# Designed miniproteins, single chains, continued (5): the designs that were tried, part 15

Each design is a single chain, and the fold is of that chain. pLDDT is the mean over its residues in the fold that is shown.

## One batch from the design tools (miniprotein)

Design m16516
Fold by ESMFold2-Fast:
Structure m16516 (fold): chain A 65 residues (1-65)
Amino acid sequence: TAQAIIDHLISNLEKMSVEQAKEAAENLKKEFPEEKELVIKFLDEAKKVHPELEEFVEKLKKELE
């Protein structure tokens, strides 16, 4: 399920590089276009672990809305 995949990715955020986190976010948006709330949850958790993702996260959130 989308929730299981996203929860798994969130659990691995500390092990991901900034580039890997960006790629994961773009893939989630593409694969689960109807699961906007879950993708946003991933984005919010990603920017907490990698603060340099702030601008990327805000841009992607606008694309989802």
Scores: mean pLDDT 83

Design m16517
Fold by ESMFold2-Fast:
Structure m16517 (fold): chain A 90 residues (1-90)
Amino acid sequence: TREENAERMLELGEEMARVLEKENPELARAILEASRKAAEAVRAGDTRKAAVHLTAVGILIVAAGVEGVSEEAVERARELWREMAELADA
């Protein structure tokens, strides 16, 4: 359901933030905020807003790599982001 997908997306956003928080707390916070907005859009049935906020999360993960976050943390965040994108498209 939309509710179950939104809830899982929020959990994934929280996990991404935890992965990144030690190395870059500001980007972790930004990713969590964008993930919350994506989850809210999915809950509302707004597929366009969900896509926009999911794209923002992806861009922030790329920014984390540019800002010197470890490759291991960036790849883990990207893996979680891919799972989030699948839930939004389901």
Scores: mean pLDDT 88

Design m16518
Fold by ESMFold2-Fast:
Structure m16518 (fold): chain A 98 residues (1-98)
Amino acid sequence: GPLLEKAKAEAEREADRLIDKAVSEGRITPEQAEKYRASPRRLLVGAAALLRKLGVDPEFDNKVYEEAVKRGLTAEEAAFLAYLMAKYGISLDEALKL
């Protein structure tokens, strides 16, 4: 639903912001940055960074990940659900209805 698409876009922007900052600070090369942008973990990194900005404990993300994977969802979908739950104060079952 619209909230999942918005959360995904927010996670993608946060991941790109972190990658761009790392390049500008000389911590990674532009070639390494493109490899990170192509990584399946890019969205996971972005969602995790947004969760940290919300002050959410990493253990919360791990619990949501385990439950979502048991329900047949991808790791990326689990990360976005965790972000939605933390941002809007909703349960996993409510987030899944979005």
Scores: mean pLDDT 77

Design m16519
Fold by ESMFold2-Fast:
Structure m16519 (fold): chain A 75 residues (1-75)
Amino acid sequence: SEDEKALEYAEEAHRAAEAGDARKAGEYARKAAEAAKKAKNAAKGAGAAILAIGSAIEAGLKSSEEEREYALEKA
């Protein structure tokens, strides 16, 4: 079902974010959001999409923080 797909994609996004793979996390977050839109259980689908998006943001912030720290250290 679409709600199960949304949850599976959210879990993949979370794992990718934990591994520091921002691109993979973002890709799975997008897939989770698309599946959530088609979910028969809107609450479950929405929760999965929010989790996936949060994971992608965390991965992005991690990369940005490292770049910012490096730039400040070299300034």
Scores: mean pLDDT 69

Design m16520
Fold by ESMFold2-Fast:
Structure m16520 (fold): chain A 68 residues (1-68)
Amino acid sequence: MEEQLKKLKEEVDKMIKEGVPPSEILDFAQARLGELLAQARTPEERQLVRRTGAEIQEKIMALSDELA
């Protein structure tokens, strides 16, 4: 789980650097986080997915606000 979440964060950071629109990055991240949450087998894994998801969403939303 941790390795998959790390790869997701790296992919999101790459998309941000490549100038992908924040809405597209958010859609991608939410879809992937949903898959990972469905695969989570322990309360600890679910909590890790939720915390990582909140962190990613906050980062993407901050980018959207800067463009407004």
Scores: mean pLDDT 79

Design m16521
Fold by ESMFold2-Fast:
Structure m16521 (fold): chain A 60 residues (1-60)
Amino acid sequence: KKAEEYRKKIAENPDDAEAWTELGKALYEENSPEALSWFHKALKLDPANKEALDIAAKIS
């Protein structure tokens, strides 16, 4: 639901690091194993994103 909205946003603007981070957060809340992969994508676009770094560290 919420993750689907962010997937659409990313499809329209794949350089939106915030959208990648929000997608990762939504999937993390749903206990999805893909959450870590989405945070790695956000960090690839913005390696200084503290929120993505913190959550990725908590997942794995």
Scores: mean pLDDT 73

Design m16522
Fold by ESMFold2-Fast:
Structure m16522 (fold): chain A 63 residues (1-63)
Amino acid sequence: GKLDELAEELAKLTGISVEVAKIAIIMATDAIKNGDRKALQELAKSLGISVETLEEYARKYLE
């Protein structure tokens, strides 16, 4: 499905596991829906990835 495809691509780009990428996309999507930019930034920091990359994949999932 869409989440699996996006998670595989994010995992390949960042080196995190596909399972972690799925959770990250879901959590980032919730942060975006709630306008919680701080949660989005902290999630990206905890995973060692850019906020821009995480937000891009979350927004692709929302479309």
Scores: mean pLDDT 87

Design m16523
Fold by ESMFold2-Fast:
Structure m16523 (fold): chain A 89 residues (1-89)
Amino acid sequence: SLAEFRSRLIREAKEAAENLSPEEVVKKTAELMDEVIAKNWPLEDIEHIAGLMVLAMMLSGKLTDAELDKVTAVILEKLEEYREKKAAA
């Protein structure tokens, strides 16, 4: 379900921010976003999940502003790719 998947992704994003190196967090964020996009759900649902992942990482308090900016940039790039894919369909 959307709710179960969302809860798992939020938990994994928070755990990544708390336990991984900054470089590993960026890589894990890209992997989680690829998983979100692979669901092929409405753009609004994908954007909502992405926003909650960023919020979870921010609330961890473990990432610097520069590290959070890198994570956000990866998420925005993946969302733009998905938006273009949906527009082309």
Scores: mean pLDDT 85

Design m16524
Fold by ESMFold2-Fast:
Order: C-alpha cells, then sequence, then structure tokens
Structure m16524 (fold): chain A 68 residues (1-68)
C-alpha cells in the first residue's frame, strides 16, 4: 500500500489508520522537508519500525512495517 501525504502529521495519521485496518507494511511518500519529523514519529512509536528511508529530489519515501 502506498500513502501520499503533504505533512508529517497527515502521513502519520494515515499510517495509523492503515495499520488499524489490517495493513502490515506500507510506503509513505511526502515532501522532503517533513521526512525527518515523520521518521522520528515512527521511531518513537512502539508499534512501528522503519524498513526503508530514502530521499530523492523534493520527495522522501519511507517504508514502514508493523512490529510483531
Amino acid sequence: MVIEADTAKEAYEKAREAFAAGVDELTIVLPKKYATALKTAILLDPDFEVVEYKIEGDKATIKVKKKG
């Protein structure tokens, strides 16, 4: 599943909703300027882990997995 978001907060909220709906892994694409904030929010969440983190041009791609 791929989620596109305009802010770190929006991305994090959409990710929480997706995992609550039964998604175990998702890819988030958002503007580079919010990438660090989103990565930090995910790393501080006990239910999630960052599988991949990539910045390319003006976008960041973060792959997130639900912890077992």
Scores: mean pLDDT 82

Design m16525
Fold by ESMFold2-Fast:
Structure m16525 (fold): chain A 75 residues (1-75)
Amino acid sequence: SPLQERAEKLKEEVDKLIEEARKLNLPSGYLRMLELAKELIDRALKSPDPDEAQEAVDTAETLINRLKEEIEKIK
């Protein structure tokens, strides 16, 4: 489904950001937020409610985009 494809893409993105954050030795707060985004994606993929799944994916995407911008500023 389109929602599943979107969630899987976001999971790949968050895994790359986690790797980058570790290489840059970023404060633990960044890793905690990235782990939260990953948890939201996993919940979306397992949710029986399509509306809850979409909300979780949208929330995760917003968080991931914010973290990308923040990490780019400190490179």
Scores: mean pLDDT 83

Design m16526
Fold by ESMFold2-Fast:
Structure m16526 (fold): chain A 75 residues (1-75)
Amino acid sequence: EKREKAIENIAKFLQEKYGLPEEQAREIARGIVEALDLIIEAVAKLSMKTAGVPEEEAKAWVERVRESLYEELIK
């Protein structure tokens, strides 16, 4: 649900700042959020692989970053 609110807020931003149609703005916003999720997961995996961060610590970090990011996007 927070994810969908983040998508909606990004879509609204794109409509207001760039004059994009509502449907296209929502499509782009969904792509942005999907890309951010992949980046967060990739960073966690790299931290485990290169810096020896434990899996549980990496998981906690991913959830914390994801929650904080969505909270900022729905402000």
Scores: mean pLDDT 77

Design m16527
Fold by ESMFold2-Fast:
Structure m16527 (fold): chain A 79 residues (1-79)
Amino acid sequence: SESEELMEKAKELVKEGLKLMDEGKYEEALELFEKAVELAQEALEIAEKEGLEEAMRAAAVLVHAATGLVVARKLLEKK
């Protein structure tokens, strides 16, 4: 479904953001996590119309992306 495609794109951005975090590239990681949150939010809006299970899966991706965003932002502030 469209929501699944957006979730997969968001997951890929989270994985790439985590790699950048490991490299100390916090600004680049922040940009990827921000994009991941945007895609996951769009996926959630679509998934809410598809069903509860789909919405729950999309929400989990959003939480993961948002966690990455918060951590990257904090590490950038401490530099």
Scores: mean pLDDT 85

Design m16528
Fold by ESMFold2-Fast:
Structure m16528 (fold): chain A 51 residues (1-51)
Amino acid sequence: VPQSEEERLELLKKIIGKVLNLPVSSIDPNASLIELGFNGGTRLLLDSYLS
């Protein structure tokens, strides 16, 4: 089982933290990253921020 996805989730936490003005430590790695990334609005913010 590759663990590279876990490292990418850590990067996503940093991006979400910047977009939402939240500390990475406040972002739940199982719920927030996956659900926020696939929760519509936050995914659009990630796409805009990464671009």
Scores: mean pLDDT 60

Design m16529
Fold by ESMFold2-Fast:
Structure m16529 (fold): chain A 84 residues (1-84)
Amino acid sequence: SAEKYYNLGVFLNLAGKYDEAIEAYKKAIELKPDFAEAYNNLGIAYDSKGEYDLAIEAYKKALELKPDFAEARDNLAIALKKKG
């Protein structure tokens, strides 16, 4: 299920396995394209790799799906500052 891939991504991200976490989150999104939390966490994994443009895109998609998503809003602001 989308939730199982999302949970796998969370576990992998906490373990510092960012590339594997990204693939798990992408699979969650493939199964559930409106999964705002998966887009937010995809952004966190990209940010952890220094891929700020990809992180910004992921956070923006999370906010398009869930405009009141405070964590994604705050993460977007931080990623924009890191990019310059």
Scores: mean pLDDT 91

Design m16530
Fold by ESMFold2-Fast:
Structure m16530 (fold): chain A 64 residues (1-64)
Amino acid sequence: MDEKLEKLGKEVAEELEKKTGRIPSAVEVLEEALKRGVSEEDAIKIAQLWAQKMAEEIREKALK
């Protein structure tokens, strides 16, 4: 379920942001998900969903 993976990705990203003080890249989210024992397939999906959200955020800021 994409919603479950999206929620997990958000949790991973929030934890990374707390540790680094910056918004994590899709690669950083992928690596952290793998470290947590998430499957390679699911970790890739999580990273892709995160990358899509980052692209939307950039587009939103560029077009306002």
Scores: mean pLDDT 77

Design m16532
Fold by ESMFold2-Fast:
Structure m16532 (fold): chain A 109 residues (1-109)
Amino acid sequence: KKAEELIKKGREALASGNVDEAIKYFEEAIKLDPNNAEAYILLGRAYMAKGDFEKAVEYFKKAIEIDPNNAEAYILLARVYEKMGKTEEAEKYRQKALEIDPNNKEALE
């Protein structure tokens, strides 16, 4: 699918440090497939890398709306809240990740 190709290009751009290019590819992927939870997670990661924690929170929450059982999205939301100094929100979302995947080591740190 074209959306999958855009996600691949965005991942390559993000890995190369081209955050703004990655954002563009993920935004195009979402326009083609608005219910793609992975694309929202990747947008959140890109904005987190850019230091835009408010947008990162917004996109991780959209990923959770689309796929409520995605433990990765909860862990990433917890990490961004921790970077914002919102420790109570961070702990809440880590606990939700552990409810979905009790052996998730990323939720324990």
Scores: mean pLDDT 84

Design m16533
Fold by ESMFold2-Fast:
Structure m16533 (fold): chain A 110 residues (1-110)
Amino acid sequence: SPELLAEMERLTRELERLLEEIERLVFVEGDAERARELLEEARRLVEEFAELARATGDPEITALAEEVLALVERALELHERGDWEGAVALLASAVGLARAAVELARARLA
């Protein structure tokens, strides 16, 4: 579905924007509390992304999206433990896998 692909692309761009803001909040501003709020926003966003991935009916796209969700949940755990660098690294990995899922969706849903 073209609408499904477009929505997955939109959510991936939003996740990239959240990563950039979280990096700034943690490493420039030292605002761990605001960064936590944006990580919780990222979790809600990747839950929606996983639902869209499942709607494609493609098990590989679904598996990538489930890994994206697992990475964001792990990033939240690291953030709560004070591992800010680890949390950002996992969120960056989640962005990379979300991009991979979108590229796979473009190739298979065109």
Scores: mean pLDDT 90

Design m16534
Fold by ESMFold2-Fast:
Structure m16534 (fold): chain A 92 residues (1-92)
Amino acid sequence: MKDKELRKKANEMANMSVEETYEKAKSLPAEEIADMAIVNPGLPVEVMKAFAEALKEKGTVSLEDIERVLEAARKYNPEKAKIFEETLEELK
């Protein structure tokens, strides 16, 4: 994605509560959930876990999509990317 689009999505999600973030994520296709997870380096751990759960609830995303999300997240916030990765592993 383009940097402008990534930043816009991040700012939009940053203004949501944990519950609102989860509900919005559940309403979106898996690809959009992945994109939103990539661009939210400032989210609390609880919100990141809700994101991972919503992503898994959509059925499944390919391992390639999960790796893409993790790679992008590590670029912006490696510590939170690790938490996201561990949460996805728990939901395996």
Scores: mean pLDDT 61

Design m16535
Fold by ESMFold2-Fast:
Structure m16535 (fold): chain A 60 residues (1-60)
Amino acid sequence: DWERAMELFNQGGRAMAAGNGEEAARYFTQAADLTGGKDSPITKRTRALLAKQAAAGVSG
């Protein structure tokens, strides 16, 4: 369901912007799962966002 996946993706983006990486990861994972995993444009974007979040960290 593309519309639901986009809602989850947007919620993940907001959570990430707020510094809630755990919450963001859950939303992104759900969005990716709904759109067929590896072949989804959402999966590619969520993977990139999760990688940035993991690499940057919050601790500074």
Scores: mean pLDDT 72

Design m16536
Fold by ESMFold2-Fast:
Structure m16536 (fold): chain A 66 residues (1-66)
Amino acid sequence: LVEEGKAILSKMSPETQELLRKDAEALGNGDIEEATKLIMEAVNLEPKLSFDEATTASMAIYLEKK
């Protein structure tokens, strides 16, 4: 899971990577509403990025930070 998320993240543009990092931060803060908005922004910016892939990448960042 963490390795999968890292692989997805490495294929994304720097702008999308920043959105996913902010999403991981929102998850760490328990801000589910902000986390959801950031995932949707990432998917909108990269149409080939699925919601599942974006979520996996964000979760990998969150888990690594522990």
Scores: mean pLDDT 77

Design m16537
Fold by ESMFold2-Fast:
Structure m16537 (fold): chain A 61 residues (1-61)
Amino acid sequence: MKEELIKKGEEHLEKSKEAKEKGDTKSANEHLQKAISYYLKAEDDKKAEEVIEQLRKEAGE
């Protein structure tokens, strides 16, 4: 079960990167938020923290 949640988080990270390459910053940030949510549900705090830091850089600069 946790492995499936981590996999969904990874899928959203890929979609975030794709959206960013298209210049769609809003979609990219939404996918980062989804990835964080899945990693937190999987209790993978380290991966969640890494994505939170990435989102903070994207949103807050």
Scores: mean pLDDT 80

Design m16538
Fold by ESMFold2-Fast:
Structure m16538 (fold): chain A 59 residues (1-59)
Amino acid sequence: SDLDQAETYFLAGQIAEKEGDLELAIEYYEKAAKYFERAGDKQGAEKARKKIEELKKKI
């Protein structure tokens, strides 16, 4: 489902972030946000977007 894809990409983003790959983490969080939006999960999409904004400030 779109929600399952969103959660999978969000988890992948968190793993990339912990590994220090901020560019890859942003890519995964962007995908997560799109799938959260498609699933109608506005809170999930906002959570992913906040991660993107935080990480973009570090690069």
Scores: mean pLDDT 87

Design m16539
Fold by ESMFold2-Fast:
Structure m16539 (fold): chain A 80 residues (1-80)
Amino acid sequence: MSKEEEYKKLADEFNKFYEEALKKLYEENADEKVIEEVRKVKEETEKRLQDLIEKEASVEEIKKVIDEGKAKIEEIVKKA
């Protein structure tokens, strides 16, 4: 149960980061392609998280995947 709660907390943190990134892109009047790229990173990260959860991966591995997703989104936002 506690491990599942940690997964939910990390997923929520990633979702919040994604929402903040989208808000910044909209404020900067970014191209639709940039917004789609960020959305794609979110989908890929969520799929990877689901696979790791099914494999009973460590919280550390889950956090690493989320950190990678955040880094990719941040890079896309900087290029916008």
Scores: mean pLDDT 81

Design m16540
Fold by ESMFold2-Fast:
Structure m16540 (fold): chain A 57 residues (1-57)
Amino acid sequence: SREEALELLEELRRLAEETGNPVALVGVKEAERQLEQGDVEGAVRSARNGLAAARAA
């Protein structure tokens, strides 16, 4: 859902700022673009990928 995508994106932004992980930073930009275009499923996927990368670092 859009609300799920926004929650994941907010958490990803926080972790990207804390870790500086390049994949997480790219994930933020991709998820933002996808939400702007109405691609909610793409935004969720991008945010989850970014979160996984930030947490693995």
Scores: mean pLDDT 81

Design m16541
Fold by ESMFold2-Fast:
Structure m16541 (fold): chain A 79 residues (1-79)
Amino acid sequence: SRQERVADAQAFLAALPAQVAEAHKTMDEKEKQILDLTAARQREVARLIIENPDMPDAELEARVRELEAELEAEVAKIK
């Protein structure tokens, strides 16, 4: 349900900083940069869900695809 989607997004945002910090312990600088960009996009998606709980699924999918394309372009600059 949409309420479950919002609750999951809130829980994800709360856990994300600790998960990223843990992953960083075994990563080199480029891997950390890529993870930080990925985490930033995941935060944007979670925020979109939380701020727009009534958003149609098709609209959410389109917005996520845009954010994924932007992430791919930014990661390509680092690789």
Scores: mean pLDDT 84

Design m16542
Fold by ESMFold2-Fast:
Structure m16542 (fold): chain A 90 residues (1-90)
Amino acid sequence: SAFTERVVRLIEEGREDEARELLADPSVPLSEAVDLMLRAVATLRAQGIEVPLVSADTDNEPLDISPEIAQRLVSLIYEVRLGIKLPVKE
């Protein structure tokens, strides 16, 4: 979707504040943000990376992005749409 492509592009370009504003937009359905999150989780699982708080039984199409961008995308959606702050390993 155009929303998915735009959010991914903003994060890949380091434009995280703009990605946060787009994710926080109340006109964006929660279901669409959750779908994007689950696709980012699928990307991380395809690379052998486990994501906390998400069941391994979720069957979603991975995004064509790096694991680093996928991890940031999951964290942003959890924080902005679900009110959950995931631990970030620096």
Scores: mean pLDDT 73

Design m16543
Fold by ESMFold2-Fast:
Structure m16543 (fold): chain A 130 residues (1-130)
Amino acid sequence: APRRLGDPVPQYPQEAMYYRGLGEAYYNQGKYEEAIEYYKKALEIDPNDAEAYYNIGEAYYKLGKYEEAIEYYEKALELDPNDAEAYYNLGEAYYKLGKYEEAKEYYQKALEIEPNDERAKENLEKIEKE
């Protein structure tokens, strides 16, 4: 019997997925500024892509631009409030800025979603001992 592939979902521009894929490819090559450029192009087409906001935040974090990383992680969490990894990465960015009380708050939020995140537990213990 011939196998029918499911009908393609026709409602999202293929261009948004293409630009997201380019952003991921540049990110994986360590080309974080180019990654940000292509993720932003994806967001011009699909402004409600939580993953694209998150990935821009990660790229800014890799560039040492922690305040910009925080802005984009917060935008990702407005769209997807249950992303434990985004809360963890907010904690990391605040930690890099020396904002330890905010870092502690976001590590705690990550652990409320993912109680077994050893990274968040370890970083909380480090702050609580200082």
Scores: mean pLDDT 85

Design m16544
Fold by ESMFold2-Fast:
Structure m16544 (fold): chain A 64 residues (1-64)
Amino acid sequence: MSFPWLSEEENKKVAELIKEGRLEEAEKLAFEAIEKRFTGLERDVLESLVRMAISVERLELKRK
């Protein structure tokens, strides 16, 4: 998983946390990155996209 509004380093760390099954920590890290760079409506939209993506990964973990 990769988000165009996160840095390469942030995306790598989020991907590593997801691979380890640490979905809550991955979501928290992505939210912290968003909160530092975006406010208001943009923040809400990007956080919603992260929640959706993490939900998909949660389903994939159950499948694998």
Scores: mean pLDDT 77

Design m16545
Fold by ESMFold2-Fast:
Structure m16545 (fold): chain A 93 residues (1-93)
Amino acid sequence: NREFIEELLLKSKAAKEAAEKEAQKLLEKKTGKPVKVLSLFAFEDLVLVFAEIDGKPVLATINAKVTIENGKVTAELDDEVDVRTLLGEPVEP
């Protein structure tokens, strides 16, 4: 059914948007700098975030738990975040 497929796509999109918002908050808290999320790849237990921190492109790896209950999608991100430049160098404050 088309409606079932549309609902699955909306749930996936909502999970991604929720994860993106929480990832931005965590990155800003961890670095103390302005963060702009450019793209996000959500997996079952992991979120990869491509972002700009203080105008510099970085890749952040965050452990995540995505829960679907009563048609609502919730993304819960771990407070431990690994932030690196695109060359694999750690990002320091």
Scores: mean pLDDT 68

Design m16546
Fold by ESMFold2-Fast:
Structure m16546 (fold): chain A 104 residues (1-104)
Amino acid sequence: GFKIFNASVSGGATTRTFSLSWEPPEEEKDLKGIVEYRKWGSEEWTVVGTLEPGATSGTVTVTGVKAGEIYEFRLYTEKDGVKHLQGVVFANSETGETKVYNVS
């Protein structure tokens, strides 16, 4: 499966840019990646967009961010119309701390 190897947060006081980088294994490198995110505790997911096959990174900019809010990101691959979860990232919008969990 895809392995997330880097996650970062940047930006100004009320706007944050979240960046994820991942390595697909050779057998899965041509699969489409899908990144979804939410503010932790919200039931609303936002799709960052369907990434081109072979993409190794994704970036999302969020506005109106408050200090200390946690964002959850999920990386999926799509095969035959089915989403397969590859990894989860939790990011602190203020500190820039990230926790990455890759699905084996």
Scores: mean pLDDT 74

Design m16547
Fold by ESMFold2-Fast:
Structure m16547 (fold): chain A 60 residues (1-60)
Amino acid sequence: SEALDKLGEEASKLGQEGASAEEVKKKVLELALKYGFSEEEAEYLAEIAGYNVEAARESL
């Protein structure tokens, strides 16, 4: 739970700082792997974070 909270906070911070969806995905993937998530889980979390940043910016 703490790891997921940190990933969400980092993704939100990067998005607010103007990072692209690709940059957010890369950072979240790295952090998720560092926190011990599986490769599949880390990829899923990165994809969701990138999508959320892009959707918030472009009003999908």
Scores: mean pLDDT 78

Design m16548
Fold by ESMFold2-Fast:
Structure m16548 (fold): chain A 62 residues (1-62)
Amino acid sequence: MLETEIFLSLSVMKATIYRKAGDLEGAIKTLEEGLKELKERGAKEEDIKAVEEMIKEVKEEM
């Protein structure tokens, strides 16, 4: 539970750094890898949806 929350936070932070640097492809890849791991760890549906929405938002910026 705690490890999954830390992983989510780190994945989002890493994606945000890529996004601010203009590396939208890097941001999407980071979020997609995070999403796969979250699903395998049995993360909350709300957390999974939040990451999916972030991926959509970044794709709209491309």
Scores: mean pLDDT 78

Design m16549
Fold by ESMFold2-Fast:
Structure m16549 (fold): chain A 67 residues (1-67)
Amino acid sequence: GAAVRAAIEAMIEHAEELVEEGRIVEALFLAMAARTEVELALRRGLLSEEEARELLERIERVIEKAK
């Protein structure tokens, strides 16, 4: 679980950096990829519902900043 969470957190951090750089399209693609990884990890039991919720909230903030 921890390795999967760390990988998803790294994707979110990179997407946040892309937003700050004004690379909005790339940030959105990476945020959507991170969302897919959270969904897959949750279905596989590699993330708790609480961990998935926290990661999805961060992803939604990236998406909101990108619009």
Scores: mean pLDDT 85

Design m16550
Fold by ESMFold2-Fast:
Structure m16550 (fold): chain A 55 residues (1-55)
Amino acid sequence: EEAERLRRMAEEQARRDQLEQSRRDVELAGKKAEERFPESAPKALADAMEQLDSL
């Protein structure tokens, strides 16, 4: 039980780190895409961020 709790906490921490990195990557890619495709990039970025928030 204790070992399982520690493992789950470590997995949750790793997941948070991954989500934080993914959000930064999406935001950075979104800014770059907005430069090239100003019409569609904002929608794609918003959709990606919403998908990350649902995780």
Scores: mean pLDDT 72

Design m16551
Fold by ESMFold2-Fast:
Structure m16551 (fold): chain A 61 residues (1-61)
Amino acid sequence: SEKILELEIEIALKRMEIGILKSELSRPDLSEEEKKEIEKRIKELEEEVEKLEKELEELRK
């Protein structure tokens, strides 16, 4: 199914972005404001991934 493939790609891309952002949080030169923005973006992406994974599971029935 095209929809299943699209969801799998979207999840993979968002997981890659989360990984990159988590690596960025390890930088010692980040300001407190920059750290908050990165943490906020990670949280939003993790919530989106969870939603997409639930949609993917429903389509695999």
Scores: mean pLDDT 87

Design m16552
Fold by ESMFold2-Fast:
Structure m16552 (fold): chain A 57 residues (1-57)
Amino acid sequence: TSTPALAAAGVAANAPHLSPEEAARLGREAVDIAGPGASLGTVLAAAGRLAKERGLV
C-alpha cells in the first residue's frame, strides 16, 4: 500500500545514505509496529525510531 512508501520517503529524507531498499524495508516494519489503522504520523514516528535504534541516523 501507499503508507509503507510514504514511510520509506520519510526515512530517506532523514537518512540519505540508506538505499531505497533499506528505506522501503523500514517503512514496511514501521507499518507493522504501528499496527492496523495507525495514522501516517504514527507510522513515520515508528520508522524514525526504528532507524535510530538500528544506528541508521
Scores: mean pLDDT 72

